# Ledger of designs, part 102: designed miniproteins, single chains, continued (4)

Each design is a single chain, and the fold is of that chain. pLDDT is the mean over its residues in the fold that is shown.

## One batch from the design tools (miniprotein)

Design m15539
Fold by ESMFold2-Fast:
Structure m15539 (fold): chain A 73 residues (1-73)
Amino acid sequence: APLPVFEGSFDEDEARGELLDANGNVVAEVTIPVSELPHRDELLALKPGEVAEFEATIDGVPVRVVLRKRVPL
């Protein structure tokens, strides 16, 4: 079965987004400190607007993570 997807955006402090099930339904809104994400240094090195995709485990569940770096306002 396809993995659930965490899709959202991040800055230096946190990632915010939605957890989607394998059918694309929103099951939760999630906020995670960037310090608790894998590949933190790679994420912080991205340019604003760039997207990172990787696999991670969130609360014991394997998920596909898709995060866009926020553009400063």
Scores: mean pLDDT 78

Design m15540
Fold by ESMFold2-Fast:
Structure m15540 (fold): chain A 64 residues (1-64)
Amino acid sequence: SEIDKLNAQLQKDKDSIADVARALVDRLLEGKSQSEKDKAIQSFVDSVNAVLDRALAGKKKRIS
């Protein structure tokens, strides 16, 4: 279905964004502990995932 395709694409996009977030945090938080970097990466990924989920929910509402 259209919704299944959107869900599959969203997961791929989330995975790609997570990889970019790790690289950026490693550079921007150079000299910080790994636990601080991991927390920053998770916070960034969670924030972006929330935005993507809201955008997709809006699109699904129009399709459904």
Scores: mean pLDDT 77

Design m15541
Fold by ESMFold2-Fast:
Structure m15541 (fold): chain A 79 residues (1-79)
Amino acid sequence: MLSADELLARIRAIGDEVIDLLVAHGLITPQQAAQARAYLDQFLAFAAQKLREDPSLVPQLEELLRQLEEEYERLKASL
């Protein structure tokens, strides 16, 4: 069973892989990639704070991770 910290780390890893893939295929600029990473870091900080306030949100984060993994596989198939 994944901890909240492990879930957040996995979401960050997938987000970084997506951003790197988009840059590698020329779909976004390095400047846009830096902005996307800043937004990802802001989201993860917000999610970590919310999970500390309400641990019952962990299943929602697990569902988000599952959706991100599916979208990442779909993105790889389309490129």
Scores: mean pLDDT 82

Design m15542
Fold by ESMFold2-Fast:
Structure m15542 (fold): chain A 63 residues (1-63)
Amino acid sequence: SMEAEKAAREAAEKAGGGRIGAGVGGSATQSFGDSLEGGARNGAKAGKGTLEDARAGAIRLGG
């Protein structure tokens, strides 16, 4: 379960980083790095919600 939570945090990081900051506003180079770090932190906090989204996405992808 703890390992699954860790994996979910990483999935949330990718989802959160892309949704929350990366590409929003037209900042690229600098914001890209900041968004990834911010997304990881925000994704960790929202791990509950994004965990469900990540699972739903995996289910759609796998079948």
Scores: mean pLDDT 52

Design m15543
Fold by ESMFold2-Fast:
Structure m15543 (fold): chain A 110 residues (1-110)
Amino acid sequence: ELRKRYEEIVEHLRKAAEHLEKAGKQGLIEAGIQAGILYITVGVANTVLKIEGWSEEALEEAVEFLGRVSGKQIKVVEELIEKLRKEGADPEVIEHLERALEHLRKAEEL
């Protein structure tokens, strides 16, 4: 069901944002900024769910839009992980980014 798929994508984006926020709180400002962007995206997406009368075509377009957002965020988080590994950063910060990446990939695959 398209609405359920949309809700599952939004939930994975929220979980990704929570993990990015944890990395941000440990001093990785770029992760904190990405968490903010995802929280705004989740807020907008949840507002869309409250609108009645969506056609299946409109819901498919919304799912495709969230897939594109997920794909862009995956690239950013992958680049951050690579940079931090080269810099010998705290393994806990890298773990938070890897958990965020897992949820972003689940959102994109839905």
Scores: mean pLDDT 85

Design m15544
Fold by ESMFold2-Fast:
Structure m15544 (fold): chain A 71 residues (1-71)
Amino acid sequence: GREEAMEEATRLFNGISRGLKIIDEKYPEIDPRIALSAAFRVGAIEADSPEPLSDEEVEKLVEEEIEELLK
Protein backbone atom coordinates (compact mmCIF):
# COMPACT_ATOMS: atom_id res chain seq x y z
CA GLY A 1 0.00 0.00 0.00
CA ARG A 2 1.23 3.47 0.98
CA GLU A 3 4.45 2.10 2.53
CA GLU A 4 5.34 0.33 -0.75
CA ALA A 5 4.65 3.57 -2.66
CA MET A 6 6.96 5.46 -0.27
CA GLU A 7 9.71 2.87 -0.83
CA GLU A 8 9.34 3.35 -4.62
CA ALA A 9 9.46 7.15 -4.14
CA THR A 10 12.63 6.74 -2.03
CA ARG A 11 14.24 4.65 -4.81
CA LEU A 12 13.25 7.34 -7.34
CA PHE A 13 14.84 10.13 -5.26
CA ASN A 14 17.97 8.04 -4.64
CA GLY A 15 18.29 7.39 -8.39
CA ILE A 16 17.88 11.10 -9.14
CA SER A 17 20.55 11.99 -6.54
CA ARG A 18 23.00 9.39 -7.90
CA GLY A 19 22.39 10.59 -11.46
CA LEU A 20 22.87 14.26 -10.58
CA LYS A 21 26.15 13.51 -8.76
CA ILE A 22 27.54 11.65 -11.79
CA ILE A 23 26.32 14.38 -14.19
CA ASP A 24 27.95 17.10 -12.05
CA GLU A 25 31.26 15.16 -12.06
CA LYS A 26 31.29 13.98 -15.72
CA TYR A 27 29.30 16.75 -17.50
CA PRO A 28 30.06 19.94 -15.49
CA GLU A 29 29.29 22.27 -18.45
CA ILE A 30 25.94 20.70 -19.42
CA ASP A 31 22.73 22.75 -19.37
CA PRO A 32 21.19 22.29 -15.87
CA ARG A 33 17.76 21.63 -17.44
CA ILE A 34 19.20 18.73 -19.47
CA ALA A 35 21.05 17.47 -16.37
CA LEU A 36 17.83 17.46 -14.31
CA SER A 37 15.86 15.73 -17.11
CA ALA A 38 18.51 13.00 -17.45
CA ALA A 39 18.60 12.50 -13.66
CA PHE A 40 14.80 12.11 -13.52
CA ARG A 41 14.93 9.49 -16.30
CA VAL A 42 17.67 7.56 -14.46
CA GLY A 43 15.64 7.85 -11.22
CA ALA A 44 12.57 6.40 -12.94
CA ILE A 45 14.63 3.40 -14.17
CA GLU A 46 16.03 2.88 -10.64
CA ALA A 47 12.49 3.02 -9.15
CA ASP A 48 11.23 0.46 -11.71
CA SER A 49 14.18 -1.90 -11.02
CA PRO A 50 13.50 -4.85 -8.65
CA GLU A 51 17.12 -4.57 -7.36
CA PRO A 52 19.52 -1.63 -6.81
CA LEU A 53 21.53 -0.60 -9.87
CA SER A 54 25.33 -0.76 -9.69
CA ASP A 55 27.39 2.43 -10.01
CA GLU A 56 28.54 1.23 -13.47
CA GLU A 57 24.91 0.71 -14.59
CA VAL A 58 23.93 4.19 -13.32
CA GLU A 59 26.89 5.79 -15.16
CA LYS A 60 25.90 3.99 -18.39
CA LEU A 61 22.27 5.13 -18.04
CA VAL A 62 23.40 8.73 -17.41
CA GLU A 63 25.50 8.64 -20.60
CA GLU A 64 22.62 7.13 -22.64
CA GLU A 65 19.98 9.61 -21.36
CA ILE A 66 22.22 12.65 -21.90
CA GLU A 67 23.05 11.46 -25.45
CA GLU A 68 19.30 11.08 -26.16
CA LEU A 69 18.47 14.54 -24.73
CA LEU A 70 21.24 16.23 -26.78
CA LYS A 71 19.93 14.86 -30.13
Scores: mean pLDDT 80

Design m15545
Fold by ESMFold2-Fast:
Structure m15545 (fold): chain A 63 residues (1-63)
Amino acid sequence: GKILALGRIRRKGRSGMTVHDLMLSQNREFLGQEQKFRAEVNGQKVPFNHVLTDGDEVDIFQE
């Protein structure tokens, strides 16, 4: 997907945090708009309920 509304968000993940939790911490307006976005962890597409590990690189793309 293309990077549009939020741009590319790259953060180190924290153990036990989901991709969804990380996205909400960046922008609360993301809540209920998950279908408009795609998440990748370390270059691999993952669901938003994917549990992060310390040091994971998370990229968010708009679909």
Scores: mean pLDDT 66

Design m15546
Fold by ESMFold2-Fast:
Structure m15546 (fold): chain A 70 residues (1-70)
Amino acid sequence: AKEEGARLREEVKKLYETAVKLIEQGDLESARMIAERLKDIYRQSKELGDEETAELAKRYLEEVEELIKE
């Protein structure tokens, strides 16, 4: 449903914001857990054919992983 896609996209944004705060605090373990949730949303969105949500989740996942490497 369109409502589920919108909800997942909101979750992706909130997960990204939370991961950034955790990384700033040095909590890389919790940030990695959020990255795993973003991977799950990406896979689920691909299986559902929701390319918009999948692309958003992949973009924020890549951003979080790059921040963790720094």
Scores: mean pLDDT 82

Design m15547
Fold by ESMFold2-Fast:
Structure m15547 (fold): chain A 81 residues (1-81)
Amino acid sequence: SLLDELLAEIRRITEEGYKRMKELLEQGDIEGALEVYRETMERLEELLAEAFHRLSDADVERLLQAVQELMKPLLELVNQA
């Protein structure tokens, strides 16, 4: 379903963002890590904007909850920096 495809894409985007941020932070590149965080948020915003007119309200709520939960590890990396 479209919902399942979007949930998988959100997971992929957040996983890629987390990996890139962690690598940059391990190298001491705090600015680079924050840029990846912003880029990841922008990509998710674009995906959600497209999805809002194609999904039910219940499915939109599920996507928003998934974004919140999956972004939590990236936010924890930002707080570490």
Scores: mean pLDDT 86

Design m15548
Fold by ESMFold2-Fast:
Structure m15548 (fold): chain A 107 residues (1-107)
Amino acid sequence: MREEIAELIRELGDLVAQKLAEAGLPPSVVRDVRLTYEAAAEAIENGDFERAARQLEKLAKWLESDPSVPKEVVEATRLASEGARYAAEGDLEKALEKFRQAVEIAK
């Protein structure tokens, strides 16, 4: 389950980065978002679910503050932060459901 969650976070990071680039956000912002998703995936792989949740929660809040960010990107990142929170609470099945929902929204 940890490996599957980490893979979903990486897939989501790629989808989110693509949507941000299509929306015309600066390459530096797109890169920083990719790095945040990668760091969250690595935290999940290392069993540090609390760190992953905090990173994704901060990212969701930052993306929500910028009106140039597409609504689906904000929603997907929020779902991902909820998923990481469920993982931190020990509910890996609900975490997987939330990350799968995030990927579908980001497509």
Scores: mean pLDDT 86

Design m15549
Fold by ESMFold2-Fast:
Structure m15549 (fold): chain A 96 residues (1-96)
Amino acid sequence: MKKVLIFLDPAEIFGKLDEAIELAKRLQAEGHEVTVVSASQEVVDKARAAGLKSELITDRNKLIEKAKEADLVITASPRLAELIEKETGTPVLVLE
């Protein structure tokens, strides 16, 4: 079991949100602790409706602290991936 954070930026994930939610559901079904994080309330609400733990985070420092607690971070933003790896050392998987 791993703690997985999925950071979904609405600008980067537009049109891919359903795919990201299905990935989160698969990881949860495999026994991982999955949390979906977004700066968008709509993304948070959609993830919760899908049965996923989700959290609204708009603050960079809070985002970094949350990433430190994770075994893996998944994001659609390469810039956010660089920031998280540099500040936390947590492995990041970038969605294409």
Scores: mean pLDDT 80

Design m15550
Fold by ESMFold2-Fast:
Structure m15550 (fold): chain A 67 residues (1-67)
Amino acid sequence: GKMEERGAKAKEIVEKNGERFIEEAKKEGKEAKVEVEYSGDQITTKVIVDGKEGTSTSSVQDVLAGL
């Protein structure tokens, strides 16, 4: 449905941002991983850089609005 398409689009945006972040980290000689989970109306992003972990959660609506 239309809501499912919005969720998939938001996840794709966050995953693309994660890929760019990993590429920039590699240019600086750092090891980075980004994991993106879509559940309900939430996108959860886990970022690991040189063994340091950070997690953030955003709504599908906020991601699509560029927030």
Scores: mean pLDDT 79

Design m15551
Fold by ESMFold2-Fast:
Structure m15551 (fold): chain A 85 residues (1-85)
Amino acid sequence: MAALQQQLAAAAEEAAREFLRETGLEGKITVELQPDGTAVARIEVEEDGKKHVYIVEARLEGDRVVTVVRSEQGIGLAYRVRRAA
């Protein structure tokens, strides 16, 4: 259980860093393990004096780790699938 939660947290953080790299944005990443067994990374970006928040969700789907990046309003921005350990 703990090892899987750490894997999901790492996947969420990696997806968040990759999102920042791809967009050229700089922001703060905070990762939280959720009671439902998912991991969430919150990305706080300040652009042109405005604060934007993006959410990365990592979950296990069968034997695969799925990560989804979305805006705070729920618009999906990126979807990735990786094999779980």
Scores: mean pLDDT 73

Design m15552
Fold by ESMFold2-Fast:
Structure m15552 (fold): chain A 55 residues (1-55)
Amino acid sequence: ALEEKRKQEEAHTRALIDHLLELGKLSTAEAEEYLAQVRAGGARQEVEEKTRAAR
């Protein structure tokens, strides 16, 4: 359950990063940095904030 939730949250964050890449709001290098921060247990809110601003 907990591992499944973590995996789903990582997949969701990756989808947001891909969406920002498609919109040109994020470079590939920035996307890689955000993914590393998410795996380290942080920075998810920064990705969500950028996605909200792109709406």
Scores: mean pLDDT 69

Design m15553
Fold by ESMFold2-Fast:
Structure m15553 (fold): chain A 58 residues (1-58)
Amino acid sequence: MEAKAEQAGRLAEEGARKAGASPEDVLGYAADARLLSLNGRGDEAIAAAQALLERAEA
């Protein structure tokens, strides 16, 4: 579902950005999360993105 792909991408982008990743890496992480979601692994992609965000906030 498109909504899950966008959610996963947004969370991955935010997490990578807070972790100090380059703009290129931020886009890469977002693209990977969206691709996983589009292939039916949306819940996994969202969970991974949330874990990245939590780690960056610590």
Scores: mean pLDDT 74

Design m15554
Fold by ESMFold2-Fast:
Structure m15554 (fold): chain A 76 residues (1-76)
Amino acid sequence: MPQSVEEAREALREALLRAKEEDPAAAPWVDLALSHLDRPERLGAAVALLVGRHPESPEVPAVREAATAYLRLGAP
């Protein structure tokens, strides 16, 4: 479990990169979420789009969990 906003941000970034590697078709949605790592109002929507479009990707649960932790810890 990430214990700081910085650790949560890195955990989310790593989960997003793994999702892109495991499911290249998700790349546009992963890239959108990565572009909004420091924009909490847009990040939540971008992650929701990724999860909704690629629910079958093995890394989607990890992305959702990491995003939830990051946003709860106070993403800037």
Scores: mean pLDDT 78

Design m15555
Fold by ESMFold2-Fast:
Structure m15555 (fold): chain A 89 residues (1-89)
Amino acid sequence: DEAVFEELEERAREEYEKLQKLPPEERERKAREVVERLTDELLARLAGRPVPDRVLDDRERAELLVELAKREGLDLTPEQVLAEIEAAR
């Protein structure tokens, strides 16, 4: 899905350019929101799921990652992926 990556890469570039116009205090929070939103949209679109209308929680992200892992021949559970997300914090 090259088109999905290209579209989201361009949107990420535009969003980061907009963030550069914000004060530093607001920029960090807004950047986190943008990254979370674009990541959630990317995961949903690659997994063939509807684009989320909000930022996903870690459980929802784990479920999307499980769907993507299946395409790579990996049989993971949402619990395993969630544990990895928690460990990365």
Scores: mean pLDDT 76

Design m15556
Fold by ESMFold2-Fast:
Structure m15556 (fold): chain A 68 residues (1-68)
Amino acid sequence: DILKRAEEIKKELLELVDNSDLSPDVKAQIKAGAEYLLQRVKDAKNDAEKESALRELELFYENVKSRF
C-alpha cells in the first residue's frame, strides 16, 4: 500500500526531527514539507502519480537523514 508506506515515512521523519537539536523554525519547515509531500500522495489520481509522489517523499526523507 503506497499510502501506508508514505504515512510510515512521514511518521519516521517527524520522530527524527522531534528528537533532533534543530531550531524550532527548521523543524517546522521540515514537518511542513513532509505534510505537503504526503498530501501529494493522497491527492494523486492514479498509481503512477502516487508512485512519483512517494519517490519525492522518500528522497526528502533521505535528504533529511543525511543531515544527521
Scores: mean pLDDT 84

Design m15557
Fold by ESMFold2-Fast:
Structure m15557 (fold): chain A 70 residues (1-70)
Amino acid sequence: SDREKELKEQEEMSQRLTAAMREALAADPSLRVERDGERSLLGGGLPVKDTSFEELEERVLEALARYKAA
């Protein structure tokens, strides 16, 4: 069913984003933000709950690009 496929794709995306964020944080600790409120690990003031998967992926790719460029 389409629902199962969508959920699986979302789960895989979440796993990839989590792994990428952990790698980026290990490389550049300045990407870490306070646990206050809904702040993102990818930057100050970016609320994770209100961020689309596309935006999160973009932020993660940007962080990884900076890490690889360093």
Scores: mean pLDDT 56

Design m15558
Fold by ESMFold2-Fast:
Structure m15558 (fold): chain A 96 residues (1-96)
Amino acid sequence: LQELFDQLLEQMRETLQRFVELISDPEQAARVRALGDQLLTALENLDVDSAQQTLDQLSRLGQEAAADNPEAREEWQLLVLIGSAAITLASLLKQQ
């Protein structure tokens, strides 16, 4: 479980980087990166509640940032899916 969690966090870092690179607005790109880093930190600390709140913010901001770019939208969708899976695994790890 821990190894799978660590692999998801690495995939999330890579997906976040690709998504940020596809955002045309530098202010939106900076905010997405900051929220992504905050989400990763919460997940590494198994802070499930903070991770969920941050993912909800990242999802809304990311949807807006990706609205006019199909490639960015695909990376945003993948980032949200990976984030949700990582939160689920963090919850299971916290119970151990």
Scores: mean pLDDT 86

Design m15559
Fold by ESMFold2-Fast:
Structure m15559 (fold): chain A 85 residues (1-85)
Amino acid sequence: MTLTIGIDGNTIKFRIETDDPERALELVREAARAVGGTVESEVEGNTIRGVVTTDDPLLAELLLEFAAQSLGGKVVRVPPEEIEL
């Protein structure tokens, strides 16, 4: 699993590459709910692309990274413009 993440104001863009997109998406939604945020996402094969909108983007980033690492995944931080949705 690889989580690619970029922060743009109160919006977090993400791309997840995984063999279990359903489980990865569940973790993203749980992280967003924990910070009172919302998620919009698309699944394309083994890739999930999406946006989390929250008033606490730094906490949301931390929770998403923790979830990815808990699954033995790696995290890559990039400028938000490098993530296509």
Scores: mean pLDDT 81

Design m15560
Fold by ESMFold2-Fast:
Structure m15560 (fold): chain A 95 residues (1-95)
Amino acid sequence: SSQTQKELQKQLEKLKGTQEKYLPNLSEEQQTELNKLLQETFELNKNGKPTGEFTKKLFKLLGKLNQELEKQGLSTQPLTEMGKQYFEEVKKLSE
């Protein structure tokens, strides 16, 4: 539905904002991978295509990035939680 599309769009915009806040703490390779995955998910959502598989990949990537940054003494817990919330929202809208 159009409401479902709008809700997913809002969550993607929140993820982009959160990503930008934590981006300086990521390597160039990690930044590129995250940006590519977000962009692909954004394009699928904009075109009304299923995002479930890309959302799962995004969640896994955010989990890995959070773990790596925590090993450096940096906290990215809000970024990981944002990814989980987005994944749960997409699941609800896909069912």
Scores: mean pLDDT 61

Design m15561
Fold by ESMFold2-Fast:
Structure m15561 (fold): chain A 81 residues (1-81)
Amino acid sequence: MADEGIQRNAQMQRHVQQAFDHAGQFYDAEERGDVETAVRHAALAWEHAQRARELSPQTTGVVTMAAQLGDEMRRRAEQLS
């Protein structure tokens, strides 16, 4: 069957994509000096990275990259605040 596993993997992939998308928007906002927008996107990137990690019992590479990205976004947001 594995229906739950298939759905979990699809959700994990979506959260990885969302983490990278928000990280990109963070960098764009940071370059413009839009601190509020940058901090918001950093928080969303980190949240999606953590959710991807929770949903991926089998995947290491891409989830590890997303988690590292989330940690970087959190650190950079702290520097802006």
Scores: mean pLDDT 77

Design m15562
Fold by ESMFold2-Fast:
Structure m15562 (fold): chain A 74 residues (1-74)
Amino acid sequence: MEPSPSERAQMGLAVAAQYALDTGRRELALDIMRRILARHPLSDAELAALLAHLQAVDPAIAEELRRFLAEIRA
């Protein structure tokens, strides 16, 4: 199974949110997320699907990512 560029971007956002939760380094995580989205912009549908998946797996990661997306631009 080969992750698409979109799937890799989604994974990168989840990992950055987890990194912020583990370390408290929100500013660095936010910078990483901005760089990911600049290279591989995700649609509202893709972001909604990612958040739904994370909500089922780890609600804390989903909530942290939701907060970062609000800070970046909704």
Scores: mean pLDDT 81

Design m15563
Fold by ESMFold2-Fast:
Structure m15563 (fold): chain A 80 residues (1-80)
Amino acid sequence: SAADADDLYRRLKALQTKATQTLKAALDAGELSQEQFDQAMTQIAQARNDQYQAFLDGRMSPDEAVAAYRANIDRILAAT
């Protein structure tokens, strides 16, 4: 439903915001290069879109999409 889609989008955006804050803090502290920051930000945005689309396609439940997005964020942050 539209309400389920809106709720999922809100949940995914909240996770993206938290990941962005983590990356921004590391960039400001000089722990990341600009290139590392830009690459991680791009990957986080792509992962959000991919999980949201998988839900819209009926391939994932909202909870599966959130779990997959958390796992992708953790992987991206660990690689940065």
Scores: mean pLDDT 90

Design m15564
Fold by ESMFold2-Fast:
Structure m15564 (fold): chain A 67 residues (1-67)
Amino acid sequence: LSREQLEAASHSEVFASLPERERGAFLLTRIFGVSYAQAAELLRVSRGTVRRHVRRALAVLEEWLAK
């Protein structure tokens, strides 16, 4: 996904309906360009948890963008 598509998707109602942890991880890593390691420290979770949150957010946003 392009940065423009990701930023547009982050303003959607479907993105706003995502759990706070999934939205936060996605915004930090994909919009703000923060590393997974830094996002993990900021969110107080493991890097694997950040990747899981980003993956879940991407799955929802990919469905939205494919329409």
Scores: mean pLDDT 77

Design m15565
Fold by ESMFold2-Fast:
Structure m15565 (fold): chain A 100 residues (1-100)
Amino acid sequence: MEEIQAVVDETKERIRRILKDYPELAERILKELDDTLKRIFENIDNPKLAILHLVSLQIRIVGLLTELVLREGPSAEPVAREVSKVINEMVRRIIKIIES
């Protein structure tokens, strides 16, 4: 549990830095991370359901990043890609912990 919390906290700090110019989106994504972490801890004895919550998070984040790019235009694509990369790395790290 402490290891999963540390991964999420590290991810939250990276998201705040990447989305410095988009604070409302940063807050929305951080809330999604906190809500997902809560669902994982409530289902820590059910690895399949915990992984499903992580996959659902990835889908929701892609939606939010798509909205950003559609609103701001192509200049937002590098920011959206970096956020996607950080979220995908977090999900991969948490799945590895759950499967241990």
Scores: mean pLDDT 87

Design m15566
Fold by ESMFold2-Fast:
Structure m15566 (fold): chain A 72 residues (1-72)
Amino acid sequence: SSEVRELVSKATGYSILAIGYDLDGDKKKAEEAYKKAVEYLKKAAKLLENTDPESAKSLEEFAKRLEERIKE
């Protein structure tokens, strides 16, 4: 759906932004951007849960990897 695509696009944008901040050594801005990416990935996964459970699982796994980046 267009809603899922928009959420995934936002998550991707925040993930790229977070990596940029991380490379620049701005850990606080990186963490905030990773948290936003995780929020959008989890929203997209929830919308796909009943219609495309494999894609939902992949988005949840991506969110977990980003959460691990936050946990230093």
Scores: mean pLDDT 86

Design m15567
Fold by ESMFold2-Fast:
Structure m15567 (fold): chain A 77 residues (1-77)
Amino acid sequence: MLEEKKKMLEEVIEQLPLVPELAAKEGIPAEELAEAMRESLLPGIEKLLAEAKAAGDEETVELVERLRRKVEELIAA
C-alpha cells in the first residue's frame, strides 16, 4: 500500500508539468486552473504532508513536499 502511494505520487509529480499545456489545449484558462489548484489540490497536499509526517514516512514526506513545490510553481503564487 505505501509502495503504491509512492508510485502514484511519483507519477503525478512527473506528469504535473504537462498539466498547463493540456489545459490550454482543451481551452481551460490558466487562471481557472490555478484557482482549482489553490482550492482543491493544495489543501489535499497539505493534509497528505501532515499525515505522512505523523506516520514517520520520510519517503512519502519527501515526495509530497516535492509535489507541493511543483504545484506552487505552476500557480505562480
Scores: mean pLDDT 75

Design m15568
Fold by ESMFold2-Fast:
Structure m15568 (fold): chain A 64 residues (1-64)
Amino acid sequence: MTYEELKPLLHLPRDRMAASLRGLAAQSTSPEASQLLLQAAQLVEDGASREQVEQLLRQAAQAS
């Protein structure tokens, strides 16, 4: 999984972005990437900044 594949999710509404991230976490074969994607989904639901979410998505892509 690459950051390029995750980047379009940043343009989705908050609720859809969180749902999509949880779906990707469930499909991920990497436990580390799955955990980071779930953490990003939680931050989105909590109203965290775009920069914080982007950083976690970059880390998830590197862990996959």
Scores: mean pLDDT 82

Design m15569
Fold by ESMFold2-Fast:
Structure m15569 (fold): chain A 87 residues (1-87)
Amino acid sequence: IEKILEKVKELWKKKRESWSVSRYIAGELTLIALEFLIEQEKYEEALKIVEDMIEEEKSQPNPNEELIKALEELKKELEKEIEKKKE
């Protein structure tokens, strides 16, 4: 999870150059919240944030496919952690 989250953060930093400062700041706050939830093992809440981020990026005129892929990978890891807690 941590390695995938760092990949998402790096891809988001690259997005700053192509998007508005306000959108970048909103995304930074979302990533801070996401990191906090993962650290607290609140994987179900973290999953909802990741799903919202994927939907938002796909709704953009030029969606960043690499960022979507990284978010999809993070989603799968979060789903795996949630499944472990059910068993």
Scores: mean pLDDT 73

Design m15570
Fold by ESMFold2-Fast:
Structure m15570 (fold): chain A 68 residues (1-68)
Amino acid sequence: MEAVQKVLDAKDGSAEEQVEAAKAAFDAAVATDDRELALEAIRAIQTLPGTENAQLAAAAGVEMTGKF
């Protein structure tokens, strides 16, 4: 699926909207069993400043280890 494109498109929005789009992209990648795309979505979230973004990326990482 086009998970990375959703993250890129969200760059025109606020930081919170970028995080939400990246989370949606991660969920889409998990649904298609694309581990590499899921990792790219997590890394995109990690590039955003803020502790809330870091917490979201960490939670997604834990979720990924439970699914893969």
Scores: mean pLDDT 64

Design m15571
Fold by ESMFold2-Fast:
Structure m15571 (fold): chain A 79 residues (1-79)
Amino acid sequence: SVEELRKKALEAIDAGNVREAVEYLKQIKEAGGDIFEVDPETGESLLARLARAARASTDPEDIEKANAFLKEYGGAELP
C-alpha cells in the first residue's frame, strides 16, 4: 500500500539510506501516491525530507541518484 511505502521511505531517510528512499518514493509515485503532500506537523513533504537527506549524504552514488530524482520531481522546477 502507499501507506506502507511512505513508512518505509521515512525509515530509509531517517537511517541515511538515501538510495532506498529514492526507490520507495518512485514506487509511491508509480502507485499514484502524493510525494508532494506536506505534513502539517513538520511543514515538510517526503520530497523535501529526501532532499535534506541527500544534502547530508557523503556517498556520491546516493547524491547522484537523489539529485536526479529531485531534478525531475522537485525543487526549482515545481510550484
Scores: mean pLDDT 75

Design m15572
Fold by ESMFold2-Fast:
Structure m15572 (fold): chain A 64 residues (1-64)
Amino acid sequence: GEVEITLADTAPAPGATVTATVTALSDTPAQVREVPAEGAVVRIGLPALAAGETVTVNGVAFAA
């Protein structure tokens, strides 16, 4: 899947990295992804998430 995060009115500095953490249900280990920001929007490609798995970006949780 893919998660799109719109940042505050000020985009991160050019070349800045936004980190996404994948938190899975059960024993699946968490993964960390870093994606360079483009403008005020960061798109984060996710591995296929199983039901009950979530991705947390800047404290906001997104579920599969």
Scores: mean pLDDT 48

Design m15573
Fold by ESMFold2-Fast:
Structure m15573 (fold): chain A 85 residues (1-85)
Amino acid sequence: MAPPKISKEALEKIKKLIDSLSPSQGSAVGILASGASFEAGLLLKQGKSKEEAIQKAKDILSGAPGVSDEEAEEIAEGLVEGVSK
């Protein structure tokens, strides 16, 4: 079982967030982004809609310190696009 591939756009957004946070907060964001991409990939493999995968990824990312709902949605969309290709 291979983890889903993260899109370049999502990686750049995550990197910018990590660079603006403390090392411990940045580590937490990185872990949550990895979990979000994995969960979104599983939902897509189960035949769930792209919208459901984006919502799940957003819900995971919105738990990260320093991430707004808008930022979480944008990153989630990028992660799902990367996995769906």
Scores: mean pLDDT 71

Design m15574
Fold by ESMFold2-Fast:
Structure m15574 (fold): chain A 97 residues (1-97)
Amino acid sequence: SAAAKQKAIQEGEEKIEKIRELAREVERLARRAREGDLATAREELDRAAELVNKASEYEKGLLELGIKSREAVIESASAGVHLIGAVASVLALEKAE
């Protein structure tokens, strides 16, 4: 029905916006972990990992709605790359102690 299609579009747009917000927060936390106080870096990485997982769940929800979004895929992947880079940097700094 037209109503069901409209609902799916709205739910998809909401999920894309959530992925965008989560990706921005992951980048912020990853940067703080990499460039800030090493004593808080692990907590910032753990929080970033939780947000990457949430973004992946929203991306899965888009696929279940049959919605293809290049933006959602790129934003989710970018968040994961930022987390991996920050983890590598923090591990290198910890080994230098």
Scores: mean pLDDT 86

